Designed miniproteins, single chains, continued (4). Designs and how they scored, part 11

Each design is a single chain, and the fold is of that chain. pLDDT is the mean over its residues in the fold that is shown.

## One batch from the design tools (miniprotein)

Design m12352
Fold by ESMFold2-Fast:
Structure m12352 (fold): chain A 83 residues (1-83)
Amino acid sequence: SIEEQVRKEIETLRRQIRELQEDIDAGKIPLTIAMARVLALSGEADLLLNKAKKYNLSKEIIEEIEEVREEIERLKERIRKAM
């Protein structure tokens, strides 16, 4: 179902956010690459939110996507301040 697809995409985004945070904390990637990756995640989260709203998915799912978007925005600001 579309709901199952969106839930899997939320899980994937959360994993990618964690991996990016770990890469940054470990000094594995330049901040310019970290910024590019977080901007890509931001775009993916925006598309996912639009998809969830288009298909009138539950408030729970929409709130989970909005939480992911807030986490991405916090990570983006952290990277920006470190540059």
Scores: mean pLDDT 90

Design m12353
Fold by ESMFold2-Fast:
Structure m12353 (fold): chain A 77 residues (1-77)
Amino acid sequence: SKAKQERILKKAAEIIAENGELTDEDLKEIAKEEGVSVATVQKILLENSNELAALINKLEAEKTGSERAAELAKETE
């Protein structure tokens, strides 16, 4: 259960960091992948909002480092 919670939070944080928010379709995909209901995903995100915020902040810091831009440039050229 705790391992599923951590994976749900990480996936949600990645989507929010990329797109600014979670859509209903994003919630359904996370729910399918972890074998839980959408309501369970929403509950986990609500109950662990501090951990979610910390993960989003970490992902934004990684993106600001330009490391991902350099990786994409190698694939495109």
Scores: mean pLDDT 76

Design m12354
Fold by ESMFold2-Fast:
Structure m12354 (fold): chain A 64 residues (1-64)
Amino acid sequence: SEEEEKIRKALSTLSDEQVEEFGLKVFKQKVSKEELIDLVVSSSEILEKLFELFPELAEKIKKL
C-alpha cells in the first residue's frame, strides 16, 4: 500500500544505533534494519512502540 511505502521510506532513514536500541528494547535481541522494517510493517503494535521510542519518525511519515 502507499502507506506501507511511506513507512518503509521513513524507517530506511534510521541510524544503526536506533535500529539496535529498538531491537534490544522490543525484541530483546539485535535485529537488522531490513528485519525491523518488515516487522513494523506487519504489526501496528510494533509501529506504535517505534513511535513511542522515536517520536520524530511519526512526523517524517506524516510529511511523506
Scores: mean pLDDT 77

Design m12355
Fold by ESMFold2-Fast:
Structure m12355 (fold): chain A 71 residues (1-71)
Amino acid sequence: SPLDSLKEGLILGAKGLVEAGLISEETAEEYIRKAREAKTLEEVRELIKELMKEAGVSPEEFDKIGTRSAL
């Protein structure tokens, strides 16, 4: 589903941000937990925005990091 795909994108992005040294493991675990509990696309989109702000990355950088973590 679109919701599950967006949640997976957040999870991969969060893991990639930890590997890049941009956020802590603890921060990533918190966002992953919140993403799993989210019930709407809007909730996950807001979490992604917060995560990008926390890491100091652009949407383009976040997508690139998430794609590399999936490989």
Scores: mean pLDDT 82

Design m12356
Fold by ESMFold2-Fast:
Parts: C-alpha cells; sequence; structure tokens
Structure m12356 (fold): chain A 64 residues (1-64)
C-alpha cells in the first residue's frame, strides 16, 4: 500500500518495532490499547517487529 510505503520511507526502515507500529496506528486515530492489540495479533513471528506485509494486513483489517 502507498500509505505503508510512505511511512517506511519516512522511518528509513524495512521493518517497524512494536512501539513504532503502535505509534503509527495511533497517528491514524486508533487507541493505544487497540493499536497494541492489532500489533500483537499480527506479529506472527513473535520477534517484536512488524514487516511491511504484516502492517498492510493490519490496515486492510481496519478498512484502510
Amino acid sequence: DELVDKIFEEMGKDRLSKEEAISFLKSLGLSDELAQLMVDTFDTDGDGYLSKEELEQILTALGL
């Protein structure tokens, strides 16, 4: 997604930490608790990071 591409370009990274992903989702209007729940649910690798694909899945699930 263009939105995901844009945020990764702004961060200068190919992956986001859970805290960075939570902050991004909160910037889109999500509550801290909901953002944390989404990030935790889609961190399928359990490595504490979200790939671009995992973040795109979260945005798709939110209708974004």
Scores: mean pLDDT 73

Design m12357
Fold by ESMFold2-Fast:
Structure m12357 (fold): chain A 72 residues (1-72)
Amino acid sequence: MDELLAEATRLGTEAVRAKEAGNYQEAADLIRRASELLAKAFEEMGDKETAERVRKIGDRLAEEYRAQAAAA
């Protein structure tokens, strides 16, 4: 669990940096991976509802970032 949370945090931070640099495609890929790891951490804690919600939010945010990449 701690490893999943640490890696999710790392990938989330890298996603923010990629977005700030205008690398929206990289930000989309990083945020999706971060959300998958965060969802796994919630599942390990027994919170499957939050895990599914995290996955949906991550997928939506990745789609928005890919749209930004196409528009920028």
Scores: mean pLDDT 82

Design m12358
Fold by ESMFold2-Fast:
Structure m12358 (fold): chain A 87 residues (1-87)
Amino acid sequence: VSTVQREQSFVRRLIEHLAREGALTEESLRALVDMIRDTFERNKFSPEEKRAVIDAALEQLRRLHAEGRVSEATLRAAERLFAELLA
């Protein structure tokens, strides 16, 4: 399993856990973005690898939103915060 695939799996599991606990907030999403940024810098992720992780996170959040488990406001906050990782 690649470092990219490990990070994708970690991020998806953490988002699911936070949603299940009712703890998926802008604050927890910001903390998650900071953790992902540290992983990107430490492992020298390429732009393609960064997009793969961000896409996995956003796909998980969009799935949760479609299931009625995440508000549109939370999804929009996530889209903004995760976009910062590509800058």
Scores: mean pLDDT 85

Design m12359
Fold by ESMFold2-Fast:
Structure m12359 (fold): chain A 62 residues (1-62)
Amino acid sequence: SLEERAERYRELMREILEAIKNGDITDPELKKIFEEIKNASTPEEKAKAVNKLDEYLRKKIE
């Protein structure tokens, strides 16, 4: 269901954020996406970076 998928998405997001805080992220694509989010200075830049993250995570749960 959509609710179950959203819950898996949230859990995956939480795990990834924890791994980033601990410096355990090894995927260069994911590191680059978070660097873009961190360095974004405008709402448009943040939205673009977050969209890339969303696409990455959707591939992992599907």
Scores: mean pLDDT 73

Design m12360
Fold by ESMFold2-Fast:
Structure m12360 (fold): chain A 55 residues (1-55)
Amino acid sequence: MEQLKKWAQYAKKTRDYLEKKYEEAKKNGSDAAARLLKGLRDTMYVHYWALQDKL
């Protein structure tokens, strides 16, 4: 249980970081980077909620 909570926290922190980088890439017009970062962010978000659902 505790390990799942820590993994969920890491996934959330990674998602927040990727969200910031995604917004930065959008602002700079780096479409390829923005697309990659959006995908990674969405993956971490799904992973975070899936881990919370298992708790």
Scores: mean pLDDT 74

Design m12361
Fold by ESMFold2-Fast:
Order: sequence, then C-alpha cells, then structure tokens
Structure m12361 (fold): chain A 98 residues (1-98)
Amino acid sequence: AQEERNKAEADGLIKQLEEVVEETRKYLDEAAAKTSPEDAERFRKQVEEIERLRDEAIKTAREGGSEGVDKAGQMYDEIVRRAEELKAEADKLLEELG
C-alpha cells in the first residue's frame, strides 16, 4: 500500500540524513581541533545550519506523504552538497596551516 511504501522511503531517507550529518559533524570537529578558534567557530555555525536543515527534512519526510519524501530527498541532496563543500574547505585550510 502507498502508506507502507511512503513510510519505508521516509525511514530510509531519515537514516541517511542522520548518518550524513553525524559524519560531517565528526569530520569538522576533528578539523576544528587543528584550526584557529575563529575557523572552528565558523565550522560550528555551518554544522548547526546543516543540523537545522536535517531536522526540517526529517519533518518534511514524515508529514508530507509522497510529495514530502520527494522534497526531503531534494533537501538531502543539498545537505550532502554543503557537507562535501565544508569538508573540502576544511581540508584546504588544514593543508595551508600545516
């Protein structure tokens, strides 16, 4: 049935959202320990924004039915893009510092 399919898709997407944000936070926490306090604060604020987008995407997936799952999927793609950009920025900064 559509309800069971939507729930399964939402649950899968929620798991992916949780995993990508947790991985990103851990990666940037390790980078922050090796950077200046100013850069560490910048990364912390950007992780907080990604966590906010994660929470919004989870709510959208749970409450929006099939259209909500589709929208949450688009938000997941945006979160992944932002996470990869932040990791690349952190890597470049660490290379320049040491």
Scores: mean pLDDT 82

Design m12362
Fold by ESMFold2-Fast:
Structure m12362 (fold): chain A 68 residues (1-68)
Amino acid sequence: SELDKVRQNAETAIELLEEIIPHLNEEDAARARELVKELRRALEENASAEEIQKLLDRVGDFLDELAR
């Protein structure tokens, strides 16, 4: 289902963010930790596929900013 797919993508995003956090500066590490917190909360509260996808889009924007 679409929900199962976005939930799996959220779990993958959490793992990726946790992996990169030790390599980020203090400001970017704090932003990454907030995204992890929001993703974990969405999964715990059984958020909709649309809500999880919006958080994943924010993760994508954050990762794009890090590449600049």
Scores: mean pLDDT 89

Design m12363
Fold by ESMFold2-Fast:
Formats: sequence, C-alpha cells, structure tokens
Structure m12363 (fold): chain A 106 residues (1-106)
Amino acid sequence: SMSRQLHQRQVSLDVAGALLASEAAFLGASEEAIEAIRESTKLRIKAEEYRSQGNFEKAEELELEADRLLAKAYADMSRAAEEKGLDLSAARLRATEERLRERVEK
C-alpha cells in the first residue's frame, strides 16, 4: 500500500515537472530555467522516497532546494511571458514564484 502510494506520487511529480518544462520552453524561458525545473523534479521525487522511509529532515532539505530552483525557473518564465505580452500569465507565474520564495524563507 505505502509502496504503491509512493509510486503514484512520484509519477505525478514526474508528469507535473514535464508539463512545466514544456510550458517554460513554449514561453521562451532560458535553458537554465528548464534545467532547474528538471533538477527540481528529481529532487522532489527523491524527497518523497526519504519521506516514505521516515527521514523527514532529509526530505525537507531536498524540497527546500527544489523550491529554490523552481522559484528561479518561475522568475524567468514570468519574464518570458511578459516579453510576449502575456500579462495575466506573467502575473500568475510571479505569484507562484512569491509563494515558493516564502516557503524557502520560513
């Protein structure tokens, strides 16, 4: 049961990461931002494994590093969206960046 739940969470994270990387590429975000999304996804998947083992401290460390990478990626995605005149998309991406930064700072 727990192993199946872990697998489902890891697959969901992998799919979400792939979709976000595709959105970043479509918006014209930097290669560094796309790589940050991919690295963040790997860290979040690894954090779920540590959490399943009861190692909450290591899981939190990896999740915070993932959030730092995602915040940088969302900042660049917001810039790219704004450059394309997609003001509503840029505002949404910036709001996500701000939520990620707040999580990292606490």
Scores: mean pLDDT 89

Design m12364
Fold by ESMFold2-Fast:
Structure m12364 (fold): chain A 87 residues (1-87)
Amino acid sequence: SMEEKHEEAINKLDAGFAMALQLEKDGAPRERIEEIFRQMLKLAQENKLPLEEFLKLVEDAIEKAKEEGLEGVVELLRKMKEEALKL
């Protein structure tokens, strides 16, 4: 169903954002984190996730990253949000 498809997409996005936060903590290159965010945006589009739902997930990830002091991920998440709004 569409609901099941969206739930699976949301779960994968949440896992991807958690991975991106962990990568910054581990000192991974910015380019690796950017690649994950490109994959997350593509996943949202391929699964036809409503823009408002995707933006909510991104804002939730920004809040978590801010709480953990991960300024690099915060900047990249904001950039991904801007890119999503242009689509």
Scores: mean pLDDT 84

Design m12365
Fold by ESMFold2-Fast:
Structure m12365 (fold): chain A 69 residues (1-69)
Amino acid sequence: SAAWKQELLALLSKEPSLEEVAKRLAATDLRSQRDLADWLQREFGLSPATARRLASDPEAAVAALLRLV
């Protein structure tokens, strides 16, 4: 499995309000950071530019998801 996905899952698992997001991410077949950006755009209605930025920055992704959930 990709190290970036494991790092994001570990950060999400520290936030109780993001438990369902962590479960959905773990169940999703993501093979690249681009797939993560596409998933964020689809699941949370983020712009392509925002989704791409967050897909490359796990801490920023967690902070943004905490505001969306």
Scores: mean pLDDT 80

Design m12366
Fold by ESMFold2-Fast:
Structure m12366 (fold): chain A 82 residues (1-82)
Amino acid sequence: MLTPEQQLEVLSGYVETLKEHASEAQRQRLNEAWNRYKADPSDPDAQLALFDAVHEVLASLSPEQQREVMRRHRELLAEAQA
């Protein structure tokens, strides 16, 4: 089980990875959603906004880009637990 600090670190890295493949408009929405989530991680509306922003980017990715994002996420999870 990850600590809240480790979860925030993993999510931060994941959001940065998504931004590498995102359009400018998608990056702006991700940044807004991420900042809202950081301000109150317990807010369900902030959680949903981040979820929606993440899924919008994922839906626009090629299969190769989706595999890269998933690989990076697994690496971030492994690093946080080490």
Scores: mean pLDDT 81

Design m12367
Fold by ESMFold2-Fast:
Structure m12367 (fold): chain A 99 residues (1-99)
Amino acid sequence: SLEELEAFKKAVEKEREDRLNRIEQYEKMIQDGKEDEALAQMEAEHRRELATRKELQSLIEKYKEVDPEKAKMLESLLKTRDEIDKRVVEEQQRRREAA
C-alpha cells in the first residue's frame, strides 16, 4: 500500500539521521576528552552492523536454492544497508567541507 511505502521511506531516512546524530555524539565525546569511551561505543556499533550483515548473508545462502524470492528480498535489505552507509558518508563529507 501507499502507507507501507511511505513508512519504509521514513524508516530509511530515520536510520540515516540516527547514524549521523550518533557520529556527532562520538565527535563531542572525543572533544570532551572521552575518546576511549567514544571508540568503545563506535566499535560496539560496528560489531553489531557486521553481525547483522553476516546474518543476512547466511539467510541468503540458506534460501538461495529453496526460496529464491525470499533470497532476493534479503539481498535487497543488504543493499539498503549499503545505501544508508553511502548516504551517511556523503553527508559527513559535505559537513566537513562546509566552513
Scores: mean pLDDT 76

Design m12368
Fold by ESMFold2-Fast:
Structure m12368 (fold): chain A 101 residues (1-101)
Amino acid sequence: SRRERAVRRLEEFIKALEEKKGMSREDQIKFLENELKRAIEEGDDPLVIAFLAKLYIDLKEGKITVEEAIEKAREFLRRVRQMSDAELDELTKKLIEELKK
């Protein structure tokens, strides 16, 4: 299902991001940029793409640390696991609107 694919992608992302905690800020930013680019190129769910874009921007601008990004990703994963497809569509729209600020 859509939710199951999004959950799996987010779980894989969180695991990979945790491995970057010991890296330089520059390497952490590059990792998120590459993850976002890969998600777009592979045609991942717009929900996942919008979430990765928000984390990338916030990390690049120094608004969050990688540890805070991991916490945000875990919280997002918990939310997505409990949502219907209709609720995922509404969340996707909200995230895209937040990116336009």
Scores: mean pLDDT 86

Design m12369
Fold by ESMFold2-Fast:
Structure m12369 (fold): chain A 64 residues (1-64)
Amino acid sequence: MKDKLMKDIEAAMKYIMGGVYIHVLGNKEEGIKYFREGTDLELQAGALSEEEAKQIYEDLEKLE
């Protein structure tokens, strides 16, 4: 339970940083990296299914 909450918070922070890198700093590579790290954390916490994570990874690859 505690592990899930901490990973959810860390994932949320990584998603915010990803958005900042892409939309504010214009750095797509770093932004995509942060989104992947957030998705990995949620997958590890069981907050996200493998199917949901795969869809997010595919969407991020299309941005590269």
Scores: mean pLDDT 76

Design m12370
Fold by ESMFold2-Fast:
Structure m12370 (fold): chain A 90 residues (1-90)
Amino acid sequence: MKEKEEKIKKLEEGIRLVEKAIEAIRNNDPLSAKKYLEKAARILEEVSPEAAQLAREAVEILQQPEVDKQKVLDLARQAIEIARRKLEEL
């Protein structure tokens, strides 16, 4: 019972952080977006490694000299979808 509740909390926190990263990208704040995605990847690693990997890939793109914002948004949305599906299975 407690393990399931902890997994749910981590998935929900990870999703919220990725959503904040999407908002930061839309507001032209790539530094805040990077911080949110790095935190999300760390939290999601234990509960959804696939979502964590997508968040890490988004961070890597944000570190490029020319930032493909659309690709970052697409990766972030995919990470949210995977994490939400994992949450529905619990």
Scores: mean pLDDT 85

Design m12371
Fold by ESMFold2-Fast:
Structure m12371 (fold): chain A 103 residues (1-103)
Amino acid sequence: MEEEIERLKEEILEVVRERFKDAPAEEQQAALEGLKNAIKLTEKIKEIAIELGMPEEEAKELQKLGLEAILLGLKLGEDDPRAQAANEEFLAKTKEPMEKARE
């Protein structure tokens, strides 16, 4: 799992570098920082899920789903139905543990 998460992070950064390779340097840097922040957010969601009582393996799967949704958005476009479906699945799976953890 951790190896897959690290590979997804690297692939996201590689895809964004390739997408913006012909863009001005400032635009390339902004895109990279944006995706690095999105990756950090998936890590924070994992940490919060574990603190709320989600098993560590399930929290890692949740982070993986978030990273896969980001990658699909980059590869297919944010308006692609497949990218939207992946993001919706990620959001649905984050919502259930948060609602149950405080009861």
Scores: mean pLDDT 76

Design m12372
Fold by ESMFold2-Fast:
Structure m12372 (fold): chain A 118 residues (1-118)
Amino acid sequence: SYIEKAKEYYEKAMEYLEKALKEKDEKKREEYIEKASEYLAKALSYLFKYEEEVLGRKRSEQEWIEELGEAAREALRNGELRTEEMRIWAEAWIEAAERGLSLLELARLLVERLLELA
């Protein structure tokens, strides 16, 4: 199941994000950030595959980033984002769409901004 794989990789991403937060050695911290970003990108890729099955149509990762970036912009404009974490997620999706970032670049941006929040 794509949704089960998305959840598994998301949990691994959060595990490495927590390790990065606690790590004092800069080189090891960077390795944990890289791992968190890789697993988050995998989680998002499987989430897109799940949504494609639900919607009965396929899209590229870039098309998904553009569509979700537009949805995030709408949510920000309508005041639907209640937490700092929700705003970080939305702003990262908007930036990824505007800059044409890859899923891995988007995932790294999210990991770095979530680390600053904690």
Scores: mean pLDDT 86

Design m12373
Fold by ESMFold2-Fast:
Structure m12373 (fold): chain A 84 residues (1-84)
Amino acid sequence: ATQAEMDALEKKVWDEIEKKYGKETAIELRLNYLKYQKEVIDKNLKLADEGFLSDEARKFYVEQKKKIDEEIKKLQTELENLKA
């Protein structure tokens, strides 16, 4: 499967969760998933810093962490707006 196909499937899953459980619950579940992904990336970055991974792999994880941090911030803001 292409990345675009995987992204489309992921979007569909989150849309179905939102439809079934509501937007607030869907955002909370998405935030928990992203926080888990961030922990895995942080662990991989430690291995990269210890010299077990290539510079290319290190750069990849740094960029992924930035994207996850930005998505978490956006979802947290959206969740706060829903509760206000």
Scores: mean pLDDT 80

Design m12374
Fold by ESMFold2-Fast:
Structure m12374 (fold): chain A 102 residues (1-102)
Amino acid sequence: MAMEEEEKRKKKEKFEKAFTELLELFRKLRAEGLSDEEIREILLKKGLSEELIDALLAYARTGDEEAYREMLKLLMKEILGLSEEEAEEILEELIREDEALE
C-alpha cells in the first residue's frame, strides 16, 4: 500500500475534522432558509469548487450513495490536497467503517 497506517490515520482525522466543519456550516445555512443558489455562492467564496458544491447539494436533496461518495472524494482532494489514489484509499476505509457501524 502507498500509505503507512500512521499516515492514513492522520489524514482520516484531518478529513473528519474538515468534513464535520463543512457539514455544520451547510446545515446552518439550510436552517437559516437559504436557497441552494445562495449556499452555492457562499461556498464558492470560501474556495470550494463547483463540482464539490454540486455533489454536496445533490446528496442533501436525494440522500443518494453515489452523490455521497463523490462528495467525500472531491472533499478529500480539495481540502487535504490528496491524489486520486490517496483519496480512494481513505474513502474505502471510511465507507468500510460506516458499513460496520450501520
Scores: mean pLDDT 73

Design m12375
Fold by ESMFold2-Fast:
Structure m12375 (fold): chain A 73 residues (1-73)
Amino acid sequence: SEAEEAMARLRAEHTEEELRELFEKAVELLAEKGLLNVEAVEATLAKYADDPEATLRLYLLGALLYLKLKELE
């Protein structure tokens, strides 16, 4: 899928730390718009804290969302 190809590219072109930063920017932007509950995001991250692959997948999804939101502006 286009989203899977985009996430694979992000994973190849960015460090995990950079992906986390993009994820955090997505959370901030959506929370400011009233579209996201920060406590729900924190609960999801806590649920997967011992699963590095699941955590990386969440960062990739957030990074992709942030970049797509910036394209729409």
Scores: mean pLDDT 82

Design m12376
Fold by ESMFold2-Fast:
Structure m12376 (fold): chain A 107 residues (1-107)
Amino acid sequence: SLEEEIKEKIEKLKKLAEELGDDSLITAAERLELYFKELLEEKDKEKFKEIVELALELIERTIEKIELKLKENPDLSEEKKKLLEEAQKLLKELGELIKEYGKEKLA
């Protein structure tokens, strides 16, 4: 299901963040998990919309922070670079899935 796919990708993001040892990414992944848990239980349409927007904004800001890290760290190991690029891909996929989930629930 769409809910299971979102949950699985959040768990993958959390594991990648832990492998990177990136506290800001770990915090972002945990916050995204909390937003998604709140979405699953939220019955108020307007509050639901606000949580979707907060989750998407968090994803966008996190992607931008990763892009900045990749640009500003020329000495970054190939392993860390690959993990950061994988995290960006997961965040982009999560953004699309959360948009779809919001659209289905609000239609």
Scores: mean pLDDT 88

Design m12377
Fold by ESMFold2-Fast:
Formats: C-alpha cells, structure tokens, sequence
Structure m12377 (fold): chain A 90 residues (1-90)
C-alpha cells in the first residue's frame, strides 16, 4: 500500500540519520556548559528539519495529495518551532 511504501522509506531515512543524531546527543550529554548543550541541540534540530523536508518529498513522490502534504508540513513546522523555543528557554 501507499502507507506501507511511505513507512518503509521513512524508516530507511531515519536509519540513515540516526547515527549522527546519536553522536550529537552523546556530545550534548557530555557538554560542560549550557551554551555547548544548546549548540548540539540546535544541530539535532537542523538534522530533524532536513529529515522532515525529505519525508515531505517522499510523500509527494508516493502521490499523496498536496493538500494533505501541506497539513503535515504545518504540523512539522509547529513541532520544530516548539523544539527551537525549548532550546532557547533552556
């Protein structure tokens, strides 16, 4: 099904970026200052932003209607904004 195809490609994308996210998270845990911690979280946020964009492209390639893709894009934008606000508040 379309959903199974999208899920499989999303899992492959996640597997591709997970080692980099894990490495940054280890640096975050080892960081000595709040500023260094925020820098690593911002780098994770940038990876998440790029991954969300690739996921939207996967949905477009799979033939998902643009109206539904726009709804998902708005949800992703809200999630990224909340993460960014949480980093700046820390």
Amino acid sequence: SMMEQIAARAAELQAQVQPQINALYEKYKAAKTAEEKRQYLREILDIQRAMYQQFLDIMRQAGVPESLIQEVEELFAEQLAKFEAAIEAA
Scores: mean pLDDT 86

Design m12378
Fold by ESMFold2-Fast:
Structure m12378 (fold): chain A 88 residues (1-88)
Amino acid sequence: MDEEIREGIGLIQLAVGKLLESKGDYDGAARSYEKAAELLTGPQAGEAWYNAARAYLKSGDTEKALSYAQKAIELGDEEGAQKVLDEI
């Protein structure tokens, strides 16, 4: 099913983002988390937006970090996303 395929690809992108982040590739991680967030829904999408915001903050893209942290809060991931906003 289209939904199941999208979710599966989203979870793979989330895992790729975490791997790239562990290597210090924050730009690559942020892009993978963005793709995950676009493919996932609900709390998992919120987690992906939060991870993208954090990765963009680490890479110096404060404008994207702010936008995606706000998106994560809207999807219910308030604790981590608010921390990113406080750093901007």
Scores: mean pLDDT 79

Design m12379
Fold by ESMFold2-Fast:
Order: structure tokens, then sequence, then C-alpha cells
Structure m12379 (fold): chain A 111 residues (1-111)
């Protein structure tokens, strides 16, 4: 779909970006696009959120640090995305909560 192509483009940009501010902006846009797409399957949600975790892990591996404001914005957006996913797929709550904990841990490591 056009939205899937847009998500892939945003991920490619986020994964290629070297500036933390740009990476934060792109992750926020990705999370909003996911929330706005009711056609995303559970597998597509899990894959996309795993890619977000991978970007955060790479930022940490590169020794990059986010500002408190950037961390608050990302945490709020991540929590909103996970809440939406659990509302849409309550049968996957345990798996979703485990992935949420992983993504939150990756973000907390950037303090």
Amino acid sequence: SERQARLDELFDKAEAATDPEEQVRLILEILQEMIDDPSLTPEEWLYALSRVAGILDRLRAEGKVLTPEQREELLAAIDRAFDVMKERYPELKELIDALRDRVRAALEALG
C-alpha cells in the first residue's frame, strides 16, 4: 500500500540518519503513521516496533545521548503506539507488553 511504502521510506531515512534530532523526528512520524493505519497486521506492528528498538539500540552503540525533552516525547509516543496496538490486538497482550519493555529499556539507556 501507499502507507506501507511511506513507512518503509521513513524507516530507511531514520536508519540512514546520523543526527539524533532527525532520528527522533522520524521515529515520531513512523509511530504516528502506524497509529493512523488501521490496516496494519499484528506482524507488521511487531516488525515496525522491533525496527524502532533497533534504531534506539544503534543510537546507544554510537554513544549518542538524547535530551530529557527528546526522551519524554519518544516515551509518550511509544506508550501511545503500544496502547493502540493492545486495544486492537488484546489477545497478544503478553507479547506486546514484552516488546514494550524492550523498547522502553532501549530508550532509557539513551539517558
Scores: mean pLDDT 84

Design m12380
Fold by ESMFold2-Fast:
Structure m12380 (fold): chain A 77 residues (1-77)
Amino acid sequence: GEEIGKLIKEQLEKGGATNVKVEVDEEKKEIKVTFTDKEGNEVEMVLTLKGDKADVEVKVTNPKTGEVIEESGTMNL
């Protein structure tokens, strides 16, 4: 049940992300991922699992400027 969380962490770290935290809530069917990207931005991502698809909410914060970018979408798994 937690294998997808480990894969997400490994892929993000290979892409240059640091401070990667992955929390899997199997009861809510949610995966919460937080990390610092290679540019120093703070990223929060919430995946809500819906069978073969996931609803994705992403929040990117630049800690130096205070700029916040929020996006949502659906991805195929």
Scores: mean pLDDT 79

Design m12381
Fold by ESMFold2-Fast:
Structure m12381 (fold): chain A 80 residues (1-80)
Amino acid sequence: MKATEEELKALMLRYVKEAVDRAEAEGFSQEEIDLFVQELARRLKEVMDEALKEGLTIDEAEERFRQVLEEVWAEHRARL
């Protein structure tokens, strides 16, 4: 079953919220959270656009969103 744009947007928002909660728990400043979320949102939007173009399932899209979150998290943590 192909993921809808609505499902992909909901999934993206869920991962952004998880990322904010994680950054707050790790003691990031508001400025650091803002920079992290901006980069994450940009990359998640790219994955969403590709998922819509390729007709990915929700499970396939979720796996790509998870990979992006962990990559952006690791990149941002390396800068602290």
Scores: mean pLDDT 83

Design m12382
Fold by ESMFold2-Fast:
Structure m12382 (fold): chain A 63 residues (1-63)
Amino acid sequence: MSDEEARALLRTIPDEKWEEVAKALGIPVSVLRDVKSGRISPSSLSPGVRAAAVGLARLEAEP
């Protein structure tokens, strides 16, 4: 999965869920926000954190 694909998926998470996702991943909300905004590349996250973030985004994006 490309950085752009991962970022697009993360952007589908509602703002109110960002804190829960960040806590589940063990990263600061500010880091997750910066990844979504394009300030930080998703590839800068550890592979496990990136995979978990994408998985959570997919589950949250589906009604």
Scores: mean pLDDT 68

Design m12383
Fold by ESMFold2-Fast:
Structure m12383 (fold): chain A 77 residues (1-77)
Amino acid sequence: MEEAIKAIEKALDTLSKVTDPEDQAVAALGIIGLHLALKSGDFEEAARIAKRFADQITNPEVRKALEDAAKKLEEAA
């Protein structure tokens, strides 16, 4: 459980670091979705959200971090 929460926090931190304006819009929606999943404790939904937004992010470093967060969330589910 704590590992899953930390994975969501890391995904949120990663999304907050996007500087490209187009990626920032996608990141804002991802942040909202991950916050809602964290509040509900739905780690499977959090993993799905992280994976979906990773697919929409053009920055490869941000994408990789979201994919890694999704894996940790799936392991905790």
Scores: mean pLDDT 74

Design m12384
Fold by ESMFold2-Fast:
Structure m12384 (fold): chain A 83 residues (1-83)
Amino acid sequence: MPLKITPESIEKSERLITRTVGAQLDAAEQQALKNLFQYFRENPIDLSEVKDVRAFLLSIPGVDQAFWDRYGELVWSTLVSTS
């Protein structure tokens, strides 16, 4: 099935990630997550169309290499699993 991101899937992903790592995030990492979820709310994409996940996430304001190394795969796998 196509991995269609929806408002409901974004809400579920945000809740799961916040429950799992929210207490571990610094202010910059919290802002990066907010920017990422805001991007998906404004751009409802098919996640299966993303060819380079790392490059795509790094294109989002506030998401840097350190964020990707710590949380990138967790965030992406959660988005995929809730889609």
Scores: mean pLDDT 79

Design m12385
Fold by ESMFold2-Fast:
Structure m12385 (fold): chain A 73 residues (1-73)
Amino acid sequence: SKLNEEGLDEMIKALAENNPKSEEEMTEVLRPLLYKLFKEHFTKEQLQKLLEYFKDKSPEVAEVVQKVLEELK
């Protein structure tokens, strides 16, 4: 299944509120989680759309998306 941009923003916000307690914990927990999510559950086209959306809203998420896209060749 695919998430829209709002759904992904809400997911990140919910994870920040309920799981990580600091910015470093957020990076350690969320970055690997998002990497796995994007790599295994998103198409190349969906990843390209996420990259464009998150470039301006969350550069950290955009970096994870870009890394997955690079690995897809």
Scores: mean pLDDT 65

